# Designs tried in a protein design run: designed miniproteins, single chains, continued (5). Part 39

Each design is a single chain, and the fold is of that chain. pLDDT is the mean over its residues in the fold that is shown.

## One batch from the design tools (miniprotein)

Design m17407
Fold by ESMFold2-Fast:
Structure m17407 (fold): chain A 55 residues (1-55)
Amino acid sequence: EELAEKLRKLQEEIDKQLENLYKKYKPVFDAMSKLNEELKKIQEELKKRIEELRK
């Protein structure tokens, strides 16, 4: 019984640490998301320009 309680508390502590880590670095995750969207736009613009040059 004590072992099961200790494992439950350990899981709760790990989950809290992961949540705190995510919250602490959320601005980095948001910035990476913005960067990926900008990269997609650049790739699509390049593709359009290449197709227009083939006219």
Scores: mean pLDDT 80

Design m17408
Fold by ESMFold2-Fast:
Structure m17408 (fold): chain A 62 residues (1-62)
Amino acid sequence: PSEEQLDLEVELALHLIRAVTAEKAGDFKEAAEHYRRAADIARQLGETKVAEDLEKKAKELE
């Protein structure tokens, strides 16, 4: 994998951690924003199914 791909994978993981943490705290708006950012990164990585699942999760929290 390229260095850019590894950086994106790390950013994806960090946004997922932030999204889950916010969701558990009841901060659904913040959680939805992080799930959407994670979905964008997943799409950049070619992980379309993961991106779709994350977008659906974000929409459910709105």
Scores: mean pLDDT 84

Design m17409
Fold by ESMFold2-Fast:
Structure m17409 (fold): chain A 89 residues (1-89)
Amino acid sequence: MMEEAIKRAEEALERAKKAKSLEEAKKAAEEAAEAAKEAGKEIEDVLKSTGYVLRAIGLEIDARLAKSIEEAIKKAEEALELAREAAEL
């Protein structure tokens, strides 16, 4: 599950980078944040899991509020990093 979440976040980041519109980039960034949230849920330590899930929710909100394709890509990158951090726990 954790490796699948990271793969989904990587694929979502690539979609954000190839996006032709702001809405397409925002959707891809939200998908990356949801993948990070799933990675956070797999963390065995409940307190750490909760923290990572809340961080992923914050990234999802930021992705929805992104004002540019570049901003959405940055949120997708942050989501992928979060998913990878969760996998190291």
Scores: mean pLDDT 85

Design m17410
Fold by ESMFold2-Fast:
Structure m17410 (fold): chain A 113 residues (1-113)
Amino acid sequence: MSEAELAIAELDGVVTQFEAAADLLDTPEARAAAEEARRLAEEAKAALEAGDWEEALRKARELGRLVLDFVARHGLLSPEELAAYRARLAAAKTAREVLAVVSELLTRVLERL
């Protein structure tokens, strides 16, 4: 697979994990957050397909912030775990690095739901 094809697959995986978490929470706020995550993912995918890695990283960061803010608001991870994931997201320099951090965070959330 190309780097872009791998990033697109990882992006879809992250959104699928977040949609699963939203479904388990079964709230209107969770459904709205999942819809916004899907929108950001479609924008990131369009950037990746266009070869716009800077825009893809920007959209991946927006998706990561949306997920972190949602997890924080719902108390799904400890403040210490949230601080660690925020630091890792800030340190990530590529869309794939951002998506890897978000996927790990969502796996941890799903284990607790």
Scores: mean pLDDT 87

Design m17411
Fold by ESMFold2-Fast:
Structure m17411 (fold): chain A 86 residues (1-86)
Amino acid sequence: DSGLSAEERAEFLRATVPPVLEADLAALREAGAPERLFAAARAFAEAILRKAEDPALAVSELYAAMADRLEAVDPEAAEALRALAA
């Protein structure tokens, strides 16, 4: 489970996150989900990969990056994430 080294964890996430994201996006597309949910799924996947590449990144920095990606399609979620980043 979480017995992986930082490098092993990063490699595992680089291998698993993209196909999981593609499956999530396919499910959202079949469900007729709004663009904001696609943007949220992508932002979350990117945050996971960024944290894997740099474990020293503060969670607040990840929330800020997610907010930037969501601002155009889901400004309410972006505002909530910026509040969490503060």
Scores: mean pLDDT 79

Design m17412
Fold by ESMFold2-Fast:
Structure m17412 (fold): chain A 108 residues (1-108)
Amino acid sequence: MDERLARTVQQVAEKQHEEAKAIVKEAAEALGREELYKEASLEELLKTLKEIARELVENPELKEKVIEAMKAKGPKSAELAEDLEALVRGQEDQLELEEKKKEEEEKA
């Protein structure tokens, strides 16, 4: 029983690691910042991906250019571009929640 749970957790982590790695690599290349893609742990890749998403939230013109550059590379990169766009939207939602929480804390 515990072995099946451990295996499921490991498979989810491996899938997340591969997806995060692929998105970070393609986004970094599209940004012209290949140094952002380093062989890293899942935690480090997710942190880099969140930083990329935040930068794209702050600069909509850069977001459009990155998405278009990724789509131009081919169908696989276009799928990763759609995943990145979804992550950027999620980051926008998280930043809005963080700003509201910070305002509540500063007024408390």
Scores: mean pLDDT 69

Design m17413
Fold by ESMFold2-Fast:
Structure m17413 (fold): chain A 77 residues (1-77)
Amino acid sequence: MSPEEREKVLEEARKAAIDAAVAATQAGHPLNVSLVRGAKAAIEVAEKAGLTDEEIHDFVSRAAPEAAKAARAVQAA
């Protein structure tokens, strides 16, 4: 995978995680359920790209804080 392809996958995984976490929170799910759905969405994007478990963990770790922040913002609104 090229650095540009990796950056695109990271951005897609990050967006998927945030979108899934926000959608779950808006549907009335508790924060922990929303974060699990966000993580699952990011993992699915990374797995489709053919990334290793180690790379998937790196992507999920980068996406998780942003997904959590977005979900908490929805709960606070």
Scores: mean pLDDT 78

Design m17414
Fold by ESMFold2-Fast:
Structure m17414 (fold): chain A 82 residues (1-82)
Amino acid sequence: SEERRETLLQFRLIALHSELEILEGIAKRTGNEEIKKLAEKLKELIKKLEEALKAGKLDEAEKIFEEAEKIINEAKKLIEKL
């Protein structure tokens, strides 16, 4: 159901906020400019995601989550090289 889909996306949004906080913390501690840029991009995507979810645009929200997951994976690869 769409209601179930929306609820799961809301849980994923909470997880993304936590991941952003971790990423911002790593960027601040390491001074790594690439990680900082990824954190800034993730923050912008989270804002767009919140707007899509409030508007009930679940398909748009899912696409934004896919973009956010790609950024997180890129950040993880950079962290592994630290």
Scores: mean pLDDT 88

Design m17415
Fold by ESMFold2-Fast:
Order: sequence, then structure tokens, then C-alpha cells
Structure m17415 (fold): chain A 60 residues (1-60)
Amino acid sequence: SEAAEAARLARALELLRNTDLSIAEIAREVGYKSQAAFSRTFTRRTGVSPAALRARLRAA
């Protein structure tokens, strides 16, 4: 459902901000079958890829 997808993405955002888990580990943790499926859905919903967001959170 859309609500379940939104909940998974909210959890993924929290993990991206607060942990050093890899993008692949976050995808598994929030219940996606692959990093590619996770990255497509995350980018579609947020406008930015998980890898790009991780880089922005870690770098100046």
C-alpha cells in the first residue's frame, strides 16, 4: 500500500541520517528486494537518490 511505502521511506530517511549502514543494507532493512528497487522508489518519492542524500549529509 502507499501508506506502507511511505512508512518504509520514512524509516530509510532516519537510517540515512542516523547510521552508517550502506544503501544496500538500508534497502534490506526497510524491506526492498534490491538496492535498485529501493533507489528508484526513493528517488521518485523524494526527488533525490539515497546515495546523493547520503553524500550531502556527510559532505560540505
Scores: mean pLDDT 83

Design m17416
Fold by ESMFold2-Fast:
Structure m17416 (fold): chain A 66 residues (1-66)
Amino acid sequence: SSRNAALFAAAGILYAGGEFEAEQGKIEEALELYRAALELLDRLEEVDELAEKMRRRIEEKLKELE
């Protein structure tokens, strides 16, 4: 669906932003972006392998940085 595609795209943008902020040492900002990405992924009606892979990567980053 267009809604599902938009949510996944938005989550990807937030995830990329989180990676960028983490590389700059901006840990608090990175954590906010990762959590926002997970919130969008939680709103997906259908979850494919790409969405699952992104979720796992974000969850690992949250464990590493928290």
Scores: mean pLDDT 86

Design m17417
Fold by ESMFold2-Fast:
Structure m17417 (fold): chain A 55 residues (1-55)
Amino acid sequence: SLGKKILEQSYKDLGIEPPPDLSDEKFAEEVSRLLTSAVDKAIEEEEKRKELEEE
């Protein structure tokens, strides 16, 4: 939950209330960055699985 803490801290520092049902462009960009990191990890894990299946 490191990314979640970073987002929450950023909003607190700015004194902005987090939108529950709305997506601010700034919020969407930060979420996109976190997703990119998660996707990269998923790709690495998938590559490892392929290597294990092929000797």
Scores: mean pLDDT 63

Design m17418
Fold by ESMFold2-Fast:
Structure m17418 (fold): chain A 55 residues (1-55)
Amino acid sequence: SEEEELADRVLAVVRRTLTEKGVPQEEIDAIVARLREAFKEGGLEAAHRLLQSLA
């Protein structure tokens, strides 16, 4: 679906940004996994809310 494609693009951008900031790979993997879970449960809004809580 378009929402799944959007999720994949958003997660790729998040992964790249955290890598550039020097965040450990294990932490990046955990954040990405949690964001994907949030997206599945509550869509883009839930994923965005989780991202804001991590900033």
Scores: mean pLDDT 79

Design m17419
Fold by ESMFold2-Fast:
Structure m17419 (fold): chain A 60 residues (1-60)
Amino acid sequence: GPLLEEAMRLTGMSRESVLALVELLREGLPEDVLVQLLMKEAGLSREQAERAVRLLRELL
């Protein structure tokens, strides 16, 4: 759906990777840990990572 496509575009990650991050949030990964992970692994700014986490949360 549009939120998944926006998350893929913002992160540069594949559909499978984005869905894996949604599953980590569903399993209880703290949002601040995911923000740090996206900054380190996907090269996002803090603002981009925080926006990505908001999109991923809406996919829950």
Scores: mean pLDDT 86

Design m17420
Fold by ESMFold2-Fast:
Structure m17420 (fold): chain A 105 residues (1-105)
Amino acid sequence: MEEEDREFYYEVAKLAGFDITPEEAYEFWKEFVEELKKRGVRTDDEIADFLIEKGKEAGVYEEVKKLVDEWRELRVNQRTREDVLKAYAYLFKAWKLIKEAEKKK
């Protein structure tokens, strides 16, 4: 069932500072994954490059790069469930920042 995924992404969204429902958190993650899939992005390095490119296009390069660097550091040092949640929270923050910047165009 998708219930376990919804709870996981809801915890990620809360840790990222989002005030959204579990359903909205899961939908937000699905939208991000669909964008990665459309571009053939599969590896951590490709995800980093994708987010940095989108951040540059949206005019938030420096802020997105900082979040991506924090995510990459956590990915290398992932040992606990909390580390996994924190890593995903940085991805959520980066993607939200890009999407919010795009809305202003």
Scores: mean pLDDT 80

Design m17421
Fold by ESMFold2-Fast:
Structure m17421 (fold): chain A 95 residues (1-95)
Amino acid sequence: MKAIEHLEEALRHIEEAKKAVEEGDYEKAIEHLREAGKHLGEAAHEDPSISELLEKAIDHINLAIIAIEEGDKEEAIKHLEEAEEYVREALEKLK
């Protein structure tokens, strides 16, 4: 898969994770965030020029997972929205 395809898959998984958090399905949310992190890692490997943006996105995904584990839905969604913005910036840079 090319870097752009990995970024698009990561965004899809982050959106599914946000939906799962809103529904209270924290196990499903964490599984989607693991898949998002995997795709972001593959994208950074395919194109190192976006790696700093993707490291920031991964940091926010990790903070969202911590918030989910603590039951803090508002902080989890906030961090997932920050992660999405960094992934969108990476997509804009590659398009």
Scores: mean pLDDT 88

Design m17422
Fold by ESMFold2-Fast:
Structure m17422 (fold): chain A 90 residues (1-90)
Amino acid sequence: MEHLEKGKELLRKQEYDKAIEYFEKAIEELTGKQKAEAYDNLGRAYLFQKKYEEAAKYFEKAAEIYEELGDDESAKYARTQAIMAKNLAK
């Protein structure tokens, strides 16, 4: 949880490379909804860096976990973000 919160703080400060490192650490430690949230934030960090293919992949990973949890609203949102990122990639 601490790594996820630190990642979010760094993302707000626009320190994207450091935010990515903390979200990667969070993903290794977290499960379920919190892991999906870490993937979603990782996708957002890559999206801001204009790394659209990476952003799409991580939004899809978040969506898969939300689907497994039955959180259809969060899954749909993450799927939408993945589609938008793919469209920006080309």
Scores: mean pLDDT 87

Design m17423
Fold by ESMFold2-Fast:
Structure m17423 (fold): chain A 69 residues (1-69)
Amino acid sequence: GPDGEAIARASEEHGVEELARRAGVSPEQVARIIVAMAERGWGLREAAREAGVSEESVRRIIEAARELV
């Protein structure tokens, strides 16, 4: 979906570490969310639950990605 596409694009153009820094999360958390949302197409709540991160962390990653793309 659009959020997963934005996260993937931001990570490709700016790097996972920069996206993680802006979102206030770890690069490992960003990598898990890329797999869940960009590759598997999962929504925010499902991706957060399955990736073992908070919904708040996923929202921060999406917001940071939108600012970067």
Scores: mean pLDDT 85

Design m17424
Fold by ESMFold2-Fast:
Structure m17424 (fold): chain A 94 residues (1-94)
Amino acid sequence: SEEEKERKEGEEKRETLIEMVRELARMQKEGKSAKELAEKAKEIALKVLDEETAEKVAKSLEKAVAEDPDFPLKLLEELEKEEEELKKLLEALK
């Protein structure tokens, strides 16, 4: 069904964004610049987004990292907390 296709496409986009956040947090810990993080974000985003949207994401990230260098690490911490809450909920449903 079209709903199953949209769901799978949404899952692939979510998985790619999670990969991006994890990679950017790793690069931040390695002392990479905001520009290097933005370039990597664009490369990963291009897997699921068009070039114009991927460039907008990269520019927004470059600005966010320039204002707060810990921004990628904070995003990863929020993502990990959400995953732990989901795991607890799934265990409670068994």
Scores: mean pLDDT 73

Design m17425
Fold by ESMFold2-Fast:
Structure m17425 (fold): chain A 76 residues (1-76)
Amino acid sequence: HMERMRELQEKAKEAAKKGDKEKLGEYLKELGRLAREHPSPESLELLLDAAEVATKNGFGDVAREQLGETLRELLS
């Protein structure tokens, strides 16, 4: 599943850079789901990187909506 998560992270980063809010939300939602099913330090790193890129491109709200709960669970 790590290869799939890395692909989703790259797609989310591209969507954020292109300003595609809908695709970004879709990719972040799937990335968060996989991280919950397969929790690891690597999964956390992928989520944090995707959230950072989304936030830098003005989509911090989307990152919080799609990943906030998952990040809270992984950090506890």
Scores: mean pLDDT 81

Design m17426
Fold by ESMFold2-Fast:
Structure m17426 (fold): chain A 70 residues (1-70)
Amino acid sequence: MKEEQEELAREIGEELRRIGEGVDLYLRGRKLLEEAKRAEEEGDLEKAEELRKEAERLIKEAEELGLKVK
């Protein structure tokens, strides 16, 4: 009884940890998208593109961790 609960709790804990890491990655990606928008508005298109590529990578990593954000 206790062993089955401990294994289930560990599995749930690992999944919650992955979701938490995904949320952090997603929030970081969103911040980079905001910075990219500001760079584009300032006319720095090269910086905006680099920031967008980095943001897309972070968001994709968050989605791979099970975060379907829509």
Scores: mean pLDDT 75

Design m17427
Fold by ESMFold2-Fast:
Structure m17427 (fold): chain A 86 residues (1-86)
Amino acid sequence: AQKYYDLGMEYEKKRDYEKAIEYYEKAIKLDPNFGEAKENLAFVYLKLKDYEKAKEVFKEIAENEALKDSLYSKKAKKALEILDKK
């Protein structure tokens, strides 16, 4: 999971958001509780103004039992409240 997350961050730095998404999704597939990869994926979707996909990722973070009551879950819930007004 970590290797794909690192690749996702590298492509995000290059502003290759499509590849960043691909590698973050691969990291999440290997570790579904990888809160950092999920948070970065959601933020990339926000940068692309893909609010629907950003909401889906934030909802997954908010509903993930292993991330429950974490900072990731709290941030995701707040982001969902803001996005519901768009």
Scores: mean pLDDT 78

Design m17428
Fold by ESMFold2-Fast:
Structure m17428 (fold): chain A 65 residues (1-65)
Amino acid sequence: DARAHYEQGLELFEQGRYEEAVAHFERAIALDPDFTGAWMGLAMALAALGRLEEAEAAYRRAQEI
């Protein structure tokens, strides 16, 4: 369930577990590529990890959905 992975990603992000949050947001996107919230979550987690180019790409995708 895309929503369940998204919610798990948010919880991990709040705990500062950014690498694990990325994995769950990516799973949510794999199940529902139009899930704007999951793309935003991915962008935020990638930015927290300093992966700024990947974060920008995810953020742009979220804006285009």
Scores: mean pLDDT 88

Design m17429
Fold by ESMFold2-Fast:
Structure m17429 (fold): chain A 67 residues (1-67)
Amino acid sequence: SEEALQAAGARAAGAAGREAILRLREETGQLAYEGSVTADAERVTVTIRVGDRELVLVVDRATGAVL
């Protein structure tokens, strides 16, 4: 169903964001955390803050690929 596909896309984006946060914490030794998550019909945008910087991940909802 449409709702199931939307939920799956959001979960995939959340997983990608969590993985990026864990890697950034391990690699930099700095505090890394999720700033915001926004979604539309085609993409999910996850913003991650690390130290004084911001990283933006864009995930394709149909494929789960990081763009």
Scores: mean pLDDT 71

Design m17430
Fold by ESMFold2-Fast:
Structure m17430 (fold): chain A 65 residues (1-65)
Amino acid sequence: SAAFREGVRALKAGKYEEAARLFRRAIAEDPADARAWGALANALRFLGKDEEAAEAQAKALALSP
């Protein structure tokens, strides 16, 4: 999705809060997108939100084992 691609660009630019917002939008469009959940976990780790990151990572693994 466009939101996922924009999220990846934001993540690479170090805009972690913007990246997390965009990945949440991608998840809202497709809740089964394991890549978006994994990318959200990565953004949350950079923000120091380790518990939320672990939850997002677990969701990504459940969707794409």
Scores: mean pLDDT 87

Design m17431
Fold by ESMFold2-Fast:
Structure m17431 (fold): chain A 74 residues (1-74)
Amino acid sequence: APSREEIEREQELAFLRMAGSIYLKYAPEEAKPKIREVLEEAERRLEEAESAEEARRILLEAMREMKKIVEEAE
C-alpha cells in the first residue's frame, strides 16, 4: 500500500493539476506560457518532496505565483 506521505503528495499534485488547468483555461494568451512554467517546476518539486508539509508549501507557492501571473497580465 502507498505510504500516507505518498498519498498526500499525490493529492497535492492532483490539486495543482486541477488549478493549473483552470488558470490555463481562463488566463490571457500571453500568460499561459508562464503558468505552464510554474506548473512544470511545481510538479518537479512535488515529486522530490520528502514530507506532506513540504508538498503543501510547494502547492501554495505555485498557486500564489499562478494568481500573480494572471493578475499581472490584466
Scores: mean pLDDT 81

Design m17432
Fold by ESMFold2-Fast:
Structure m17432 (fold): chain A 78 residues (1-78)
Amino acid sequence: MLLDLLRKALEHVEDPELRAEIQEVIAKMESGSLSFTEGLKLAVDVLKRLLENPQVREFIENDEEARKAAALLGDLPI
């Protein structure tokens, strides 16, 4: 679910720096090089940055699965 959320958010991000950060987190999580705790912290930090992007925020608020995943991580006002 978290990887799916990050992949979907990436489709709505036009900022190349933010896209690079999301892609790096996805790559590290897929490679298994991160512990669960490290992966979760990176995902939370990226989600906080994503909420600053209006297009991504609107996507998350309008996608029930993305909203549920973000709420579960505790970094979004629900």
Scores: mean pLDDT 69

Design m17433
Fold by ESMFold2-Fast:
Structure m17433 (fold): chain A 97 residues (1-97)
Amino acid sequence: SAEELLEEAERLLREAEELIKEAVKALSQGDYDKAIELAERAIRLAREALRLARRAYRISRDPELQERARKLMLEAEINIGIAELVLGVAKLLKKKA
């Protein structure tokens, strides 16, 4: 159902946000390999969340579920952007080390 897709998307986004926080911490500690791995995992989870939210939006006829899906799509795209930035910075700093 659309509700089940949104619940799974929310779970994946929460996991992606935690991985981004851990990646930033690893980056601050000079652990560039860990930061890269965590950021790449966060990107994968956020992209899957975006896919599920888009599917929920398409199959739902409930305006409240459509709005919830729209919010999750936006949050997923923001998290992808943040994780890609962290990944880019970690790769650059690893080359300088």
Scores: mean pLDDT 91

Design m17434
Fold by ESMFold2-Fast:
Structure m17434 (fold): chain A 97 residues (1-97)
Amino acid sequence: MKEIAEKYAKLAEEYEKEGNLERAAEEYIKAGVLYTQAGDYEKAIEYAEKALKLAEEALGPKSELVAKAYEALGLAYYAMGDDEKAKEYFEKAKEIE
């Protein structure tokens, strides 16, 4: 998981360098989810937060991609045992979708 997560993070960084914020956000979401599965919650949150920022910049605050970034944050906090933050992020995702 971690090695695959790092590959997605690197791919996201390349898209970000190219100014392709939408694709960068998509790959950062994948990295965040995979880091959550690997138990690296700090990196999962870091990459999901980057995805959220880039998705908002590219598509605005009510896009499906922003909802997916919120879901990735919710999953990371849920896996950490922070049920309150997990619920907040899942509710934000539902408001968009």
Scores: mean pLDDT 87

Design m17435
Fold by ESMFold2-Fast:
Structure m17435 (fold): chain A 73 residues (1-73)
Amino acid sequence: MTDEEEFDAMTPGELGLKFREVVEAARQRGARTPEEYAEIARELGYTDKFAELVARAVRMAELGRQGARELAA
């Protein structure tokens, strides 16, 4: 099914720690878009698969914030 390379990032604890590291670095650099978060993940030495996972999570968070703002209006 899924590429066996994803087992390298499969433990929930390790995924969470790596994700937090990218988010912290992104905040320090003023990153705003999912693509900028993915770029920072690659600069930190993470795989393309992990960078895409981070970008996807950031896109979903952005979509959720926009939806919450529309519901509050």
Scores: mean pLDDT 70

Design m17436
Fold by ESMFold2-Fast:
Structure m17436 (fold): chain A 58 residues (1-58)
Amino acid sequence: MAEKLLKAAEKAEKEGDFEAARYFYEAALALRLEDYETAKKYLEKGLELASEEVRELL
């Protein structure tokens, strides 16, 4: 899961959506720390901003 979030973040950065990329990086970090509530919050914010192509990676 965290690996997919990192790929989504990298793709969002390449598209110029730095805010979505930032949320996906934060979600990946939270998952590694087993903070599932924080991970879900940042994932949801990232998905709201992300393109459909980025969302397809998840």
Scores: mean pLDDT 81

Design m17438
Fold by ESMFold2-Fast:
Structure m17438 (fold): chain A 66 residues (1-66)
Amino acid sequence: MVIHFKDVKNDTILVPENTVAYIENSENNAVFVGKHSTAIFRNSKNNYVTLGEDSTVEGEGYTVVK
């Protein structure tokens, strides 16, 4: 599945399992990436990402947290 998140600020983003998520123009979010999923950040800043099992993150403007 493919999901698009755009212009999200100061919020929580939940990416389901087996999903490719595009996160664009988004700032200061807590992002939870489900298992076997990918989050792709574009034009985004200060997002904190928790990665599920066998998940990946790409682009700029994120920090992976424990």
Scores: mean pLDDT 87

Design m17439
Fold by ESMFold2-Fast:
Structure m17439 (fold): chain A 74 residues (1-74)
Amino acid sequence: MKAEEKLNKAIEYIEKAIELLEREGRVTPEVLELLRKADEYVQEAAKLGAEKYPDKALEVLEKIERLRAVLEKA
């Protein structure tokens, strides 16, 4: 799997975690598992040269900031 593909997977898992957090109004084990998978994909993308995809890396950071905002309100 290429770095860009791993970044796309990380974005997918972060979005799923945000949706579940908004639905449940709390951090559940399912949310933590989704975030763990997202982190794994981000780390693997970094090893494969994620710096070559700055737009995707920025999108990941934007999703993380959105996740933080939702967590602060849960």
Scores: mean pLDDT 79

Design m17440
Fold by ESMFold2-Fast:
Structure m17440 (fold): chain A 80 residues (1-80)
Amino acid sequence: ARERAVALAREADAAFAAGDYERAARLAEEAARALAEAGDEEGARRLLAQALAARGVAALKAGDRERAEALFAEARALAA
């Protein structure tokens, strides 16, 4: 479970670096689920924040600044 989460998180980072923000968000959410199932709620919250941030970047690229700002605010709240 944890090893799967690490692999998914690395794939999310690679997708983000490649500019595929929607895939990065989905992979980060899958990694967060795997960490939550393994009992790592803090790690799961961090990956969910990463997923929201990736969706925020995707929204900015699509021209939806209002949605991007809301997603970034939600990501910051989860990471705190």
Scores: mean pLDDT 85

Design m17441
Fold by ESMFold2-Fast:
Structure m17441 (fold): chain A 90 residues (1-90)
Amino acid sequence: GEIEEKLKEIEKKLKELEELKKKLKQAVKDGNFEEAKKILEEIKKKGKEIIKKAKELMKLAGDDRQAILRAIAIILRTIGILFEAELLVK
């Protein structure tokens, strides 16, 4: 029901974050560091939102172990993308 709908929304946002990471890699390869900085700031903002939504979902999930595990996986993947994105611009 509601938990599955919220998970799908968060997973969609995670896919958008992964696409931004691809754009960031391309901007860095092209030497477009002004664009890379803009994309990095968008990644940071969206990643923070994803983590917040996933944590809120974990509180709503109660005893739904599968929903909790999926939320944890989303958080870990998001942290990984944020770390990789920061390293690409550094």
Scores: mean pLDDT 88

Design m17442
Fold by ESMFold2-Fast:
Structure m17442 (fold): chain A 57 residues (1-57)
Amino acid sequence: SELAERARRIDDEVRELERRWRSGELRGQETTVHQYDLDGTRHSGRVRFSEPLPPVP
């Protein structure tokens, strides 16, 4: 179904963002996040990831 396809796309984006967030790639970066309501309305926003920098060697 279309809802299942949207959910799959959202899940893929969330997994990728979580991976990048955990790896620290998103420190000081901004990204656009899309969310879809049951009526198909898209909500988009930009978010900044703020995490401590990794220890310097």
Scores: mean pLDDT 64

Design m17443
Fold by ESMFold2-Fast:
Structure m17443 (fold): chain A 73 residues (1-73)
Amino acid sequence: KNEAAAEGAERAAAGAAAGGGPQEAVDLGKSMSLLAKNGGDPKEAAKLAKEAGELTPSPAGQRAGEIAAKRAE
């Protein structure tokens, strides 16, 4: 459900931050977590999670974004 999408998005943002990714990836992760928690469309959350993952140079951050996107589908 949207809890899984929110958790995945936050993990993607945390992965980006830990890998030295740009602040934009962290901000996107927080935005999609908020969207999912407030009854937003899980598919929109998945799209934003994928975008956040793509902004990080960290393989762990990218993988977290991909997992979050799959979970929201």
Scores: mean pLDDT 61

